# Designed miniproteins, single chains, continued (3): the designs that were tried, part 52

Each design is a single chain, and the fold is of that chain. pLDDT is the mean over its residues in the fold that is shown.

## One batch from the design tools (miniprotein)

Design m9785
Fold by ESMFold2-Fast:
Structure m9785 (fold): chain A 56 residues (1-56)
Amino acid sequence: ALTPEQQRAVEALKTWVYLRTSIEPKSDEETVKLAEEIRDELTPLEQELLEEVKKA
């Protein structure tokens, strides 16, 4: 189960993925997968949040 902070991070990742790919993730798992695929397009802060979500 995700903490409230991790849930907010996932919602932020969904938004960032959508803005960069025009693909709306259908699940938290898809959000992480798509964020990994565009990892080189993410800022360092966004990459840190992705790593925190992956540790959950």
Scores: mean pLDDT 77

Design m9786
Fold by ESMFold2-Fast:
Structure m9786 (fold): chain A 61 residues (1-61)
Amino acid sequence: GSMRFTVEEKDGKVYVTVESDDPAEAAAAEQAIRDALEQGKTVSEAHYAGWRAADAARAAR
C-alpha cells in the first residue's frame, strides 16, 4: 500500500502526520514516530521506527 509520513518541528513542538489506507497501520506508525522523537532519536530513525511498526501491524492481520 501507499503510506506517507510528514514530521515537522516548529517552536519546540513536533507535528506528525501519517497518511495510509489502513487506520491501524497509520496509528502504529504515528505512535512509533512520536515515541522515537520523545527518546531523542533523529527524524530518520523515527521514520524507520514508523515503517517497522506499520509492518508489524500489517503482519498481525
Scores: mean pLDDT 76

Design m9787
Fold by ESMFold2-Fast:
Structure m9787 (fold): chain A 67 residues (1-67)
Amino acid sequence: SMEKELEELVRKAQELLDEAERSDDPRAPLTELGRFLRALPSEEVRQYVIDNLPERYRGLAEMLVGP
């Protein structure tokens, strides 16, 4: 279902952010997150994923997508 697909996308984004925070070098997981978010099929799906991340991560995710 679309709901389960969206939940899985949020989970993947959160896992990459958690990996970046735990890493001594966050560049690789943040580069992967940026690529992942830009590859999402629509702006609505991308915004849904960002809006459903923990608040502490939303600003970083938005910076990785936009200028």
Scores: mean pLDDT 82

Design m9788
Fold by ESMFold2-Fast:
Structure m9788 (fold): chain A 62 residues (1-62)
Amino acid sequence: PRRAQLLRAARILREKSKLSDDEIIAELQTVAGLSEAEARDILALVKSSTPEEFEALLAEYG
């Protein structure tokens, strides 16, 4: 599902790249067609979630 894919993509960008939060937001907007608010919300979920909470989010939206 789209939301689970976006959450995984945001986590990978944050973990694997030297991109700033603003650069990750711009990438999510460009690649996935998200608004700035949508991209910020997804990144905030990734940043605020423990590993267990993040897996629960993926299960809910997957």
Scores: mean pLDDT 78

Design m9789
Fold by ESMFold2-Fast:
Structure m9789 (fold): chain A 93 residues (1-93)
Amino acid sequence: RLEELAQRAEELASRANEIAEKHPDLKGLLTEAASHLRRAADYLRAGDVENARKHLEQAIKLLEEAYKKSTDPEVQKEIRELIKEAREILDEL
């Protein structure tokens, strides 16, 4: 279970970085969110659920800030999907 959640967190990190590459104005927030998602995955693999939870919460906050700064409805939709999936991982912990 934790390995499956870790893989999902890594997938979200990759998707956040893809959006960051295409949208320089959001790059700082999205790359920082991706870093927190990768750290969450590492902690999940280590069985450290509490630190994984903290990093998922930080990633969600950064994604919410990126969502607020975006003026592109397609980008907002993609970020909203990342937020939803990150919250689903958090809820499964």
Scores: mean pLDDT 90

Design m9790
Fold by ESMFold2-Fast:
Structure m9790 (fold): chain A 62 residues (1-62)
Amino acid sequence: MLVRAVKDYTGKTPDELNLKKGDIVEIVGKLEDGKLRLRNLSTGETGLIPLEEARKILEEIE
């Protein structure tokens, strides 16, 4: 699934992904600790974002 960042996000831990508003992101999977594994297609970076934060900052573009 492709989604777009609707606002900037700064990761709070080293495993978290940084996003800029307008970045195109692929959802790679869910982890059991309530985090999403994501790939930022605009930067090539991969990382995690908590599901609750992802719900607030990511928008579906399909």
Scores: mean pLDDT 79

Design m9791
Fold by ESMFold2-Fast:
Structure m9791 (fold): chain A 87 residues (1-87)
Amino acid sequence: ERAKKLEEELKKMQAAPKSDVKKAAELAAEAARLQAEAQGAEVIDVEIKGNEVKVTIRKPDGTIVTMVVRVEENGKVTPVDIKEEKG
């Protein structure tokens, strides 16, 4: 019982910083979606992996763009990767 409570408490302590980063990642995903729509692109997929957000969009010309952004510990959003496929 106490060993399991200690394990759960340890997981909560490890998850607390990640929880704040996860909320920031969700906001970053929403901002990226709005930016894509403003450019006339269709959002195909949005994937959140811990502190990283992967957004896949399709431009009107059929070009698929995959953008990966990272949420830093201080809440700063940094683009990590941008790839374009087909024209």
Scores: mean pLDDT 68

Design m9792
Fold by ESMFold2-Fast:
Structure m9792 (fold): chain A 70 residues (1-70)
Amino acid sequence: SSMQQQGKQKAQQGHQYADQGDYEKALQLAKEAEKLGQTVEGLSVRASAYAVAGDQESMQEYAQRAQDLS
């Protein structure tokens, strides 16, 4: 399915931007992945983005939400 493929690609790109320290772009891609039905992957990317940003509270919140849905 094209939506699943697009969502997975957005989540993968989000992780790449988080690895590069671009947490704002990672967050944007996480939201796009979630809109395409990749909720768990998108929440995981959000957690990674907030970790890079130094926002430990948001990181923990989104990591927990991703685990609760897995």
Scores: mean pLDDT 86

Design m9793
Fold by ESMFold2-Fast:
Structure m9793 (fold): chain A 86 residues (1-86)
Amino acid sequence: SMEDDLKEILIKMHIVGILNQLKQQHADDPALVAEIDEVIRKILRSNTEDAYKLFKQFMERMVAEGKITPQQAQLMLASVQDAIKQ
């Protein structure tokens, strides 16, 4: 439906907003910037479920590489999951 399509766009834009903020915070790391751009491209081509899965996998890798804290990742993932549930 049109309402479902709008919800998908809003969820994807929320994820893209978080990723763009991380990209800006790590602007001195060109390899990470390029990786974030690739994740954004994949998210925009995915449905809501696959977009969330890709985002979660990327957040988990960011924690494993010490680039964000586990607490930051949990808050970001929770905000997207709450948007999906609403």
Scores: mean pLDDT 87

Design m9794
Fold by ESMFold2-Fast:
Structure m9794 (fold): chain A 70 residues (1-70)
Amino acid sequence: HMKTVEITVDDGADVAAALQEAARLLKEKGYDKAIITVRDSATGGDVTITLELDEDGNVVARAEGPAPRP
């Protein structure tokens, strides 16, 4: 059974704090996956950052979804 947490933030300044909190939940609370949704008001799109533990217990992050426009 995979235990997932979801966090939503509105811009890049909040993302660092959300990443730190997600990493803490993965390492300390036994969560398997954390999903951070970044809402970019400039592009009108959402970027999803998924955090998971690798086989060594390190936090790895990947971004997916609609990319922000220049």
Scores: mean pLDDT 72

Design m9795
Fold by ESMFold2-Fast:
Structure m9795 (fold): chain A 56 residues (1-56)
Amino acid sequence: AEAVEHWVQKLNADPSQATTLIKTEIPKDLRDEVLRQWQERDVQLGIEDLKRAVEK
């Protein structure tokens, strides 16, 4: 929970680095939960496009 919150806050602070952070810094086990919580906090971000970019 605390680790997920940390990453969600980083994504909100700098969305331009979101793809890089998710691919390189966020542990794979936490990525789905981080993306889910970030989507719930900012539904305007087009999270589905970001999710597709991370899975490539």
Scores: mean pLDDT 67

Design m9796
Fold by ESMFold2-Fast:
Structure m9796 (fold): chain A 80 residues (1-80)
Amino acid sequence: DEALAAAYEAGKAEGIAAAEKAKSLDEVRQLADEAYQKALASTDPLERAYYLGKAEGIGEQAIKRFGGREARSAAERALM
């Protein structure tokens, strides 16, 4: 579905931007957890795709910025 893919990619781009601006790994964890919880609470498929993408983008950028096990744990939690 092109609409779901577009929503996911839009979310991912915003997630990357948010993680890039984050001041600490703890802030990244909070952003990832918030995005994931919103995805779980969403009944709209487009809204869910957007927040899943956002969580993924946050995780990817966290690994690039901070590296290591803590960044990977944040990404894993966001995708559960």
Scores: mean pLDDT 78

Design m9797
Fold by ESMFold2-Fast:
Structure m9797 (fold): chain A 84 residues (1-84)
Amino acid sequence: MQIKSADEVLIEIMEKAIEKYKGKEYIPVSDLKALVDEYIAEHPDLPDSVKAAVRKAVDTLIEEYAENGKIPIEVLKEWIEKLK
């Protein structure tokens, strides 16, 4: 069984966020963090290194692009394209 990379996990989380917030301009940082936590809880077999890398990447995205506790959905779309 092939283990998912941190980049593959990030793409799946961001695609879920974009679909959940379809037609919205922003996602709250709290909701993005909740989606990360939900994904990790649903995938307990992910290596701890992958879980740590995913959390660090999301924290970096929040640090760079979050304004007033929310992130533009456009930023998530651009990040998916960068990870592909």
Scores: mean pLDDT 81

Design m9798
Fold by ESMFold2-Fast:
Structure m9798 (fold): chain A 84 residues (1-84)
Amino acid sequence: AAAARAAQAAKLERYLEKVFEWWKETIDLFGYNEKLKKEMKEVFTRLYEEILRARSGGALPDDEIRALAEKKVEELFKKWEEER
């Protein structure tokens, strides 16, 4: 059901936020660079696409899912930069 799928997607999204928190702690050990930032954005964008696709049950077209995922990833990176 849509409600159960939405709940699972929300749980995965919370897990992704925890993974991102662990990752930003780890990245401080590698040194900040634009290549790594770009690569990390791509990875998180793909993960958000899967979460959004699961939540929508395939109702949203891929281009909208991609745009929403990119926006969420940008928000996460802005939050991360603000915390530094």
Scores: mean pLDDT 73

Design m9799
Fold by ESMFold2-Fast:
Structure m9799 (fold): chain A 81 residues (1-81)
Amino acid sequence: SIEEKYRKALENIEKEIEKAKELLENGSPQERSEALGRLQLALKEAQELADEAKKLGYEDIAKEFEKVARRIEEVIKEAEE
């Protein structure tokens, strides 16, 4: 189902955030740079999926993607300081 597809996408984005946080805390400068790049891609994906879900009428799912996008933005902001 479409809901199952979106649930899997959310789970994948969550895993990406967890991996990136670990690398940002404990990684080398190169690993931290790569983690930031991956977070920026995950942010773009979350925003695109939020827009797609809204257009298809899945407002609750769209809100979940918007929520995870804001969390990614927070992680990037903290790492850029």
Scores: mean pLDDT 86

Design m9800
Fold by ESMFold2-Fast:
Structure m9800 (fold): chain A 90 residues (1-90)
Amino acid sequence: LDQLLLELGEKSIRVFRLGRESSDPESRTLAFQAVSETGRFLSAVESGDLEEARRSLERIKEIAEKTKDPVVKEAIEELYRIGQRVLEAA
């Protein structure tokens, strides 16, 4: 679990950087929202609120679906996949 949490944190930072570098303003905003939802997810996992954690993951998935920049989209999708693995290990 600790290794997955570290990986999730690293990928969240990557999403933030790729969002800042995106030429698409909407994808940039969506990247920042995905980072925010990841923080919410981590807080929910730490507190044992698995229902809130699942809701945060669903929001990350929705954000990825709305993201037009393919590089940013793939990074958010990767964040979602790692989040699913965290929930399975919790």
Scores: mean pLDDT 86

Design m9801
Fold by ESMFold2-Fast:
Structure m9801 (fold): chain A 68 residues (1-68)
Amino acid sequence: SELEELSKKAVEAIKKRDWKEVAEYIGKLKELDTPKARFEADIILSMALMRATVYGSSQEDIDTLLAG
């Protein structure tokens, strides 16, 4: 499904620490406008924020993620 494809791409972007790409996929997940897609977007954002924080990413990186 599109939800599964977007989630997979978002996780791949998290592994690369490409926070702009993560934010773009979070936005696309929210645009699907289903409860499941909103939950996936929230989980992906939480994972990305945790990874960014643990690995010492800047406030600019955090702001980029939250802009999605």
Scores: mean pLDDT 81

Design m9802
Fold by ESMFold2-Fast:
Structure m9802 (fold): chain A 90 residues (1-90)
Amino acid sequence: MEELKQALLGPLEEVRRIAEEMVSDAEKGELSEEELEEKYAEAKRLLDEAEATVRSLGAMNLETLRLLEELRRYLEEAYRKALEIIEKQK
């Protein structure tokens, strides 16, 4: 179903972009801890909405769940790395 693919891929790409932006902006000294928390919260919200959408469509399966969990882990690692960079710049 093309609608399901769009509902999943769009949020997944956006979360990945936010994760990459958090690290990149932190490395440039362009990201505060407050801004990092805001970006992290937004990315988590997008992941939660994507999961809820997949569940509402009855399309949750092991592959989709694994993909969402993998991206959530990637986001958490990006957040941790960005926070470490910001701390070192103090």
Scores: mean pLDDT 79

Design m9803
Fold by ESMFold2-Fast:
Structure m9803 (fold): chain A 69 residues (1-69)
Amino acid sequence: MMSRSNDTTSRTWDTSNDTTRWSTRYNYGRRTGSYSNGMMNSMSDNMNSYTRRTSDNDRDSSRTWSRFS
């Protein structure tokens, strides 16, 4: 029943992928600051576009700032 070869191969492959995922997660925790910085740079560019649109949604943005600010 079923292919044994596939069973063995899948087992080894799963271990490798699991290790990689674990390593990535650990590195992400340490590099969170770097990701935050990258996001800020990307957001800064988007904010320029949002500012133009915010003029239309000024009331909504003002409420958000009042809440957070």
Scores: mean pLDDT 46

Design m9804
Fold by ESMFold2-Fast:
Structure m9804 (fold): chain A 80 residues (1-80)
Amino acid sequence: DLPEKLKDAIDRLLSQTPEEEKPKIEKLVENIKKALENQNYEEALKYLKELLELAEKLGVDDKTIKDIKEVIEEIEKLLS
């Protein structure tokens, strides 16, 4: 399972995403979930950073951007 904060952020992101872009986000989310399940935190960070870049390009709300950034920071701490 994804962390609750990330799941909520993804739900908000998808609600603000054009239908044509949703499959791209869903694929990134699947890749993040698989990486986290395998404890591959470096791979999870790569996909999370791609998700963040896409969210910023789509102009989603500041709270969603902030929550994704906080999840990235928490995973980066696991690699320290």
Scores: mean pLDDT 86

Design m9805
Fold by ESMFold2-Fast:
Structure m9805 (fold): chain A 63 residues (1-63)
Amino acid sequence: KVEELLNELNKLVESGEATVEEVQKLTDEIIKVIEEEHGDKPLTQKMIEALKEYGKQVIEHLK
């Protein structure tokens, strides 16, 4: 479920122990769930884009 995965991602980031691969894997999983559960809705593409941008920013700070 998207909310559970988002909470897991937030917890991982706040722990300060997140790896680039873990953040990327969770972000990809969240996007997949959004596409499967909310595909073709007008806001779905915006949500996916926002998540990709968020994941990229987090990864930039981890490397």
Scores: mean pLDDT 74

Design m9806
Fold by ESMFold2-Fast:
Structure m9806 (fold): chain A 56 residues (1-56)
Amino acid sequence: MTRIEQQISTVDSSISTYNSQISTAQQNGDTQTQNNLQTQKSTLQRHRDRLQRQLS
């Protein structure tokens, strides 16, 4: 496994954690936390896309 593949795996794990936290924020009606978590998830998705391009 390359270092980049390991980084993608770590990012995927982090995105999964954010999905869980977003669901909790939705259940609590905490729209501010939900928006903040969505923004952070979007940043991780862009980072993942960059890492995946390096593997191509």
Scores: mean pLDDT 82

Design m9807
Fold by ESMFold2-Fast:
Structure m9807 (fold): chain A 68 residues (1-68)
Amino acid sequence: MEEEEKKRKKLEEARKKLQDAYQESLELAREGRRLMEIDETKGKQLLAKAAEKVDEAERYLAEVYKEI
């Protein structure tokens, strides 16, 4: 029998990780946009890192959905 409470806690952890990744991504994106005016290459690198943070968190959430 599946325990709904444990399932909910795993989803909550994965969702919090995604929210944290979105916040980190927003900070990196803001800094990246600011740097685009000064150093386009570094700005683009930060924007790429921002996207990677979200992708990692979304992949983790998808894996949790498969396991619960």
Scores: mean pLDDT 79

Design m9808
Fold by ESMFold2-Fast:
Structure m9808 (fold): chain A 85 residues (1-85)
Amino acid sequence: GEKEEAIKKAIEYLEEALKAAKEGDGEKALEYLDKAGDYLSKAQLPLELGQNISDYLVEAKEALKEGDYEKAAEYLEKALKLLKE
């Protein structure tokens, strides 16, 4: 359904953001992270799950802005783990 497609697209964009972060491309990582956020906003996630993912993505975004790509990758991986479970 629409919710499942939105989650799948969010995962795809978070995987691309993670790849870009690991390559040191903070600008591309932020672009993919914003796209993932748009799909997560359309996904009707359970409240607790949505809050936990949002918190990790906020940390990832701040790390990317600071050029801390290792920290950004850590938080992106934590968000992906929650979405895939």
Scores: mean pLDDT 87

Design m9809
Fold by ESMFold2-Fast:
Structure m9809 (fold): chain A 66 residues (1-66)
Amino acid sequence: SDAEAAAEGAREAALLSGGDEKVAEAAQNMVLKSGGDAAAGRRGAEAAREGDYEAGEQGTVLASAL
């Protein structure tokens, strides 16, 4: 699906920018939760870097954390 393709792209972008697996997974999950919004993926990666990995997995939690 379009959202899955966007999520895989966000995961790869996070890894290429020096993020670890948690950052990449947070970016991927946020894009999936947002229905393909790459900006949400970037916010998920930021939350994971701050030690809030669960926020990246759940869009609602990420929105309240950031």
Scores: mean pLDDT 67

Design m9810
Fold by ESMFold2-Fast:
Structure m9810 (fold): chain A 95 residues (1-95)
Amino acid sequence: MSYRVFAVARTPEQLDVLLSAVESLRRHGSGDLYGPAPDTTEPADPEVVERFEELLRSLPDGSAIIASLQGELYYREGATDEQVERGLELAKSLG
């Protein structure tokens, strides 16, 4: 089974949830997790969703990137430095 993650945490509580989700996918599942934290109250802009999906599709299987809106890297696994840099730039564009 394979997983890919690119997510942006807005709060420490969201970061904890995302880290737990990555751990769960690594141990028990397969699938993709992307975007701003799923508990945001605002509808996702389709253009933003497409940009997250494009980056996610570029990631190798078993990779994860979690970033802040300020472009800080909170977690990485399996992604290249170039893929991480692109993810951080996308995260900054949302702040």
Scores: mean pLDDT 72

Design m9811
Fold by ESMFold2-Fast:
Structure m9811 (fold): chain A 98 residues (1-98)
Amino acid sequence: MNPDTSTAEGQLAEGMRHYHLGDLDAAKEHFEKAIALAPDSIVGARAALYLGKILFAQDRYEEAIKYFEKSIEIARKNNDSVTVREAEKNLELAKKKL
């Protein structure tokens, strides 16, 4: 089933689909759209987490750190402990690369 790309949730789902296929440039575009549509939501927090993961995979550690920190901030405001823990793990890994 194709996600509804008119919604932030649909953009996040499409971004995750491209991420798992290895289409990182397409994934990044969809995650950026998800954040634009719902910046202070659980969807925005997860999109920021996946943008951080893409930047980490590209050895762009300082930029990855900024997105993981953004993901943690938004996820905490939305009581999304799962995204907080995942983003904190990725933040620690990115900091070890500096």
Scores: mean pLDDT 88

Design m9812
Fold by ESMFold2-Fast:
Structure m9812 (fold): chain A 75 residues (1-75)
Amino acid sequence: MKLDVVVRGNMGSVNDGVLTIDGDHATITVDGTLRGTVYFVYNKETGELLGMIGGDGTGTVTIDGKTYKATLTLK
């Protein structure tokens, strides 16, 4: 599964990204610079908050009631 997302850092960054699911793991790939200690992941089309990623690049996202382990990766 592939989903367009917006990643918002708590220190003011806003970046477009792509969320890809493989098994129980979600990988979020974003372009550019992230600014924050916490990153909020939103569905780009609906604006729904999917989850939160910590400053270490790990967290969780929930899609259609299922929770996935998530990793945030920069290009």
Scores: mean pLDDT 84

Design m9813
Fold by ESMFold2-Fast:
Structure m9813 (fold): chain A 89 residues (1-89)
Amino acid sequence: DRLKKLLAVMIAAQQGKLPRSLGLAALALAASEILKVPVEEVARLMHEEVGWPIPTEEDIERAEELAEKAYESLSEEEKARIEEIVAEA
């Protein structure tokens, strides 16, 4: 459930509906949930290995706050795609 909502923030950011920084924060949070690693460590690894900017604490907090709203704002097609991704993971 939480993972689906975080994926919604990532999709919204990819579509330009939310800032890229919130998409990166949502990605770090989603990876933290999947890998069982603290979000601070995931964000550091993303910066060190891929060169992505480290999301601020504010970006992480906003991504969590907006996750439910982002999920509700998606089309039924996008929601179905998220369900498939989470089921295959």
Scores: mean pLDDT 77

Design m9814
Fold by ESMFold2-Fast:
Structure m9814 (fold): chain A 83 residues (1-83)
Amino acid sequence: KVEEKLRELAKSPNPVVAEAARGALELFQRAKDPSLSPHEKAILTVQAVMLLTAAIVESTDPEDRKALEEARKALIEEGNKLL
């Protein structure tokens, strides 16, 4: 679910949104690696959340901000399930 949201945001014509979504997707996919400790998974999830938060602050388009906030919320929910 969150990966699908991030893949869609990665197609955004706004490079701030697209770059943050690609970065967050890569970090979240790495956090799913079963060889990682819970602490390592938590760090990757926090880094992904921080990338989306920075993009929210930088974005002036209310639709972009809403989509990023929804993706960040889904990322936090699914990230917690990885721990």
Scores: mean pLDDT 85

Design m9815
Fold by ESMFold2-Fast:
Structure m9815 (fold): chain A 96 residues (1-96)
Amino acid sequence: MLEEMKKGVTVVAVFTGAPEDALARAERARQVALEEPETLHVEIEQVSPDAWLVRVIFPDLEAARRLAERIRETVPEVAAVSIQYDSETLVKELEE
């Protein structure tokens, strides 16, 4: 029953530029995320013609942090990378 407890950490990366470049950068970040075995979900969203967002869900903060660093290394033109907590994961971290 620990399988449902492996949800709660989201990496959000924002890519900007010309529409083709922004999408290509987002797709590269998606491929990097898919190489991580702990990846639970990957989503790409167009927020404007020149900006794309990649959202990746992980069960583990360490895996999320590793991906965030790898995205910055693989796509240095990334505009922003942030790590967001689900309320359940945040409560667990506050107890530790």
Scores: mean pLDDT 72

Design m9816
Fold by ESMFold2-Fast:
Structure m9816 (fold): chain A 95 residues (1-95)
Amino acid sequence: MSLTGEELRALAEKQLEELAASPVVNESTVLHLKMLYLMETAEEYEKLMEEMKKIAQSDLPEEEKRERIKRLAQERAKLPEEDAEKLADILISRA
């Protein structure tokens, strides 16, 4: 696997910090954990997240943003349609 032990630890610490800051595990956290589970490397996960964030921050119409993010999540992260839709909504709202 292409992740070093140090990279895995850094990701785990970041996720634990986010969980500690939130009294309740929310949908966003669950979706990110699902993506990490389905994707083999942190590098591919990071690249996918960067692409989706760029789409969310672009000047495209909201519907176009949603469709593009949903497609990327389904094709590359192998998320089911319902989870891909929720991820798109979360990323667009955070942009």
Scores: mean pLDDT 69

Design m9817
Fold by ESMFold2-Fast:
Structure m9817 (fold): chain A 74 residues (1-74)
Amino acid sequence: MPSLSELLDEFFELVGEAFEFMRKNNAPEELKEKVAEVADEVVELQKAGKLTPEKMREAIERLKELLKEVEEEV
């Protein structure tokens, strides 16, 4: 089972890939804002010491769904 650190690494790797993909494909700013909101939520939970593996899996799943929306629009 992935550790919290491994899930964090996976999440921010996906965030980076998402922004690169959106930049290259001129994705709408609305989608970029949605990705940033998910990333900000994770950062705030981490700062508060409330970040759990369950919350990380939820964030990763949500990010993957947003990437699917981006792929459909371009």
Scores: mean pLDDT 79

Design m9818
Fold by ESMFold2-Fast:
Structure m9818 (fold): chain A 64 residues (1-64)
Amino acid sequence: KLTDEEIKEYKKILESKDESLKLEKLKAMIALAESGNEEAKEYLEKFKNHKDPNMAEAAKRALE
């Protein structure tokens, strides 16, 4: 189970423009989806419209 601080850290990773963090972003997305936290799910809903189609698809699958 994720703490509120861990959720905020994962959100920061997803907002990062650093492309070297691709794996960390995918891990963050999965962790947020599995957290059961409503704020985290709402955040991932916005990410489904991300400009990077790989990230958008990952968010859609994580939120199934």
Scores: mean pLDDT 75

Design m9819
Fold by ESMFold2-Fast:
Structure m9819 (fold): chain A 55 residues (1-55)
Amino acid sequence: HLPTVLTDGINDLDDEINHLRMMGMMHPEMKGVVDMQVMKLERDREHLVRKLGEV
């Protein structure tokens, strides 16, 4: 089902974002790169949330 696939995708993105934020905390020298990647994933997440809201 599409709603299940979208929910799974959102959860996967949340896990990836959380992992990247932790990595940025552990490696401050990579923070700029991590922040840029997190912003991209947050936009991807927003897109999936909007699609889920289309039910």
Scores: mean pLDDT 79

Design m9820
Fold by ESMFold2-Fast:
Formats: structure tokens, sequence, C-alpha cells
Structure m9820 (fold): chain A 84 residues (1-84)
């Protein structure tokens, strides 16, 4: 399931971010976004998936700014959206 795989990647990204490995965290979030973009073509719940993608893109921008705490918060919000 692409949604469960994306959630697993987001959780891995949070773990890397907590360890200060920003590069690996961004890589995992970008992979999760790629899987969610594939789901947009076939999903009836496009709004939920688009919202999760926007939250993940926001998390990447916070990581690039060095705001790890806010990035983790956005990534967790994306997981919550996808688990609904």
Amino acid sequence: DLINTAIALIREAIEYAKKGDVESAIEKLEKAIGLLDQLLEVSEDRDTIQRAIELLRSAIEYLKKGDVEEAIKKAKEAIKVLEE
C-alpha cells in the first residue's frame, strides 16, 4: 500500500531529523511526496493526499531553514492526515 509506505518514509524522516541528519530527512520526505503524487492520479481522496503533500513540502522548507522542531511537527501532521 503506497499510503503505508509513504507514512513509513515520513517516520524515517522524523528519526533522521531528530538525529540532526537533515539531508537524509529531506531525501525520505521527497520519496514520500513522490509516492503520494502517484496516488493523486488514482485516488478518490485527492484533497487529503494534496494536503499531506503540502505539509511535507512545508516540513522540507523548515528543515532547510534549520527549524527542525517545526519540520517534525509538519511531518507528524502529514501522518495524521494520511491515517484518517
Scores: mean pLDDT 87

Design m9821
Fold by ESMFold2-Fast:
Structure m9821 (fold): chain A 84 residues (1-84)
Amino acid sequence: MMDNMIDGIQNAIKINPNYSGGWNGLGRVLFQQGRYDDAIQYYQRSIQLDPNYSDSWRNLGDVLDRQGRHDQSQQYYQRSQQLS
């Protein structure tokens, strides 16, 4: 079951490897599934492709806040705010 989920995510990456929104979308799928560390990895890849994509910065803040990492969450929210 985990393998099927990972396969689906990897397939989606192949469709949109250079589209920052695609990586952000994959991060959101993982976030919804409670896979916070994996979600962070994909949001970071989105930011690497487009560092001005405010949604990815906000979504990183959301993941960190859900993990109780409030100080780091605040830093990412501030970055998102500066970009929007």
Scores: mean pLDDT 77

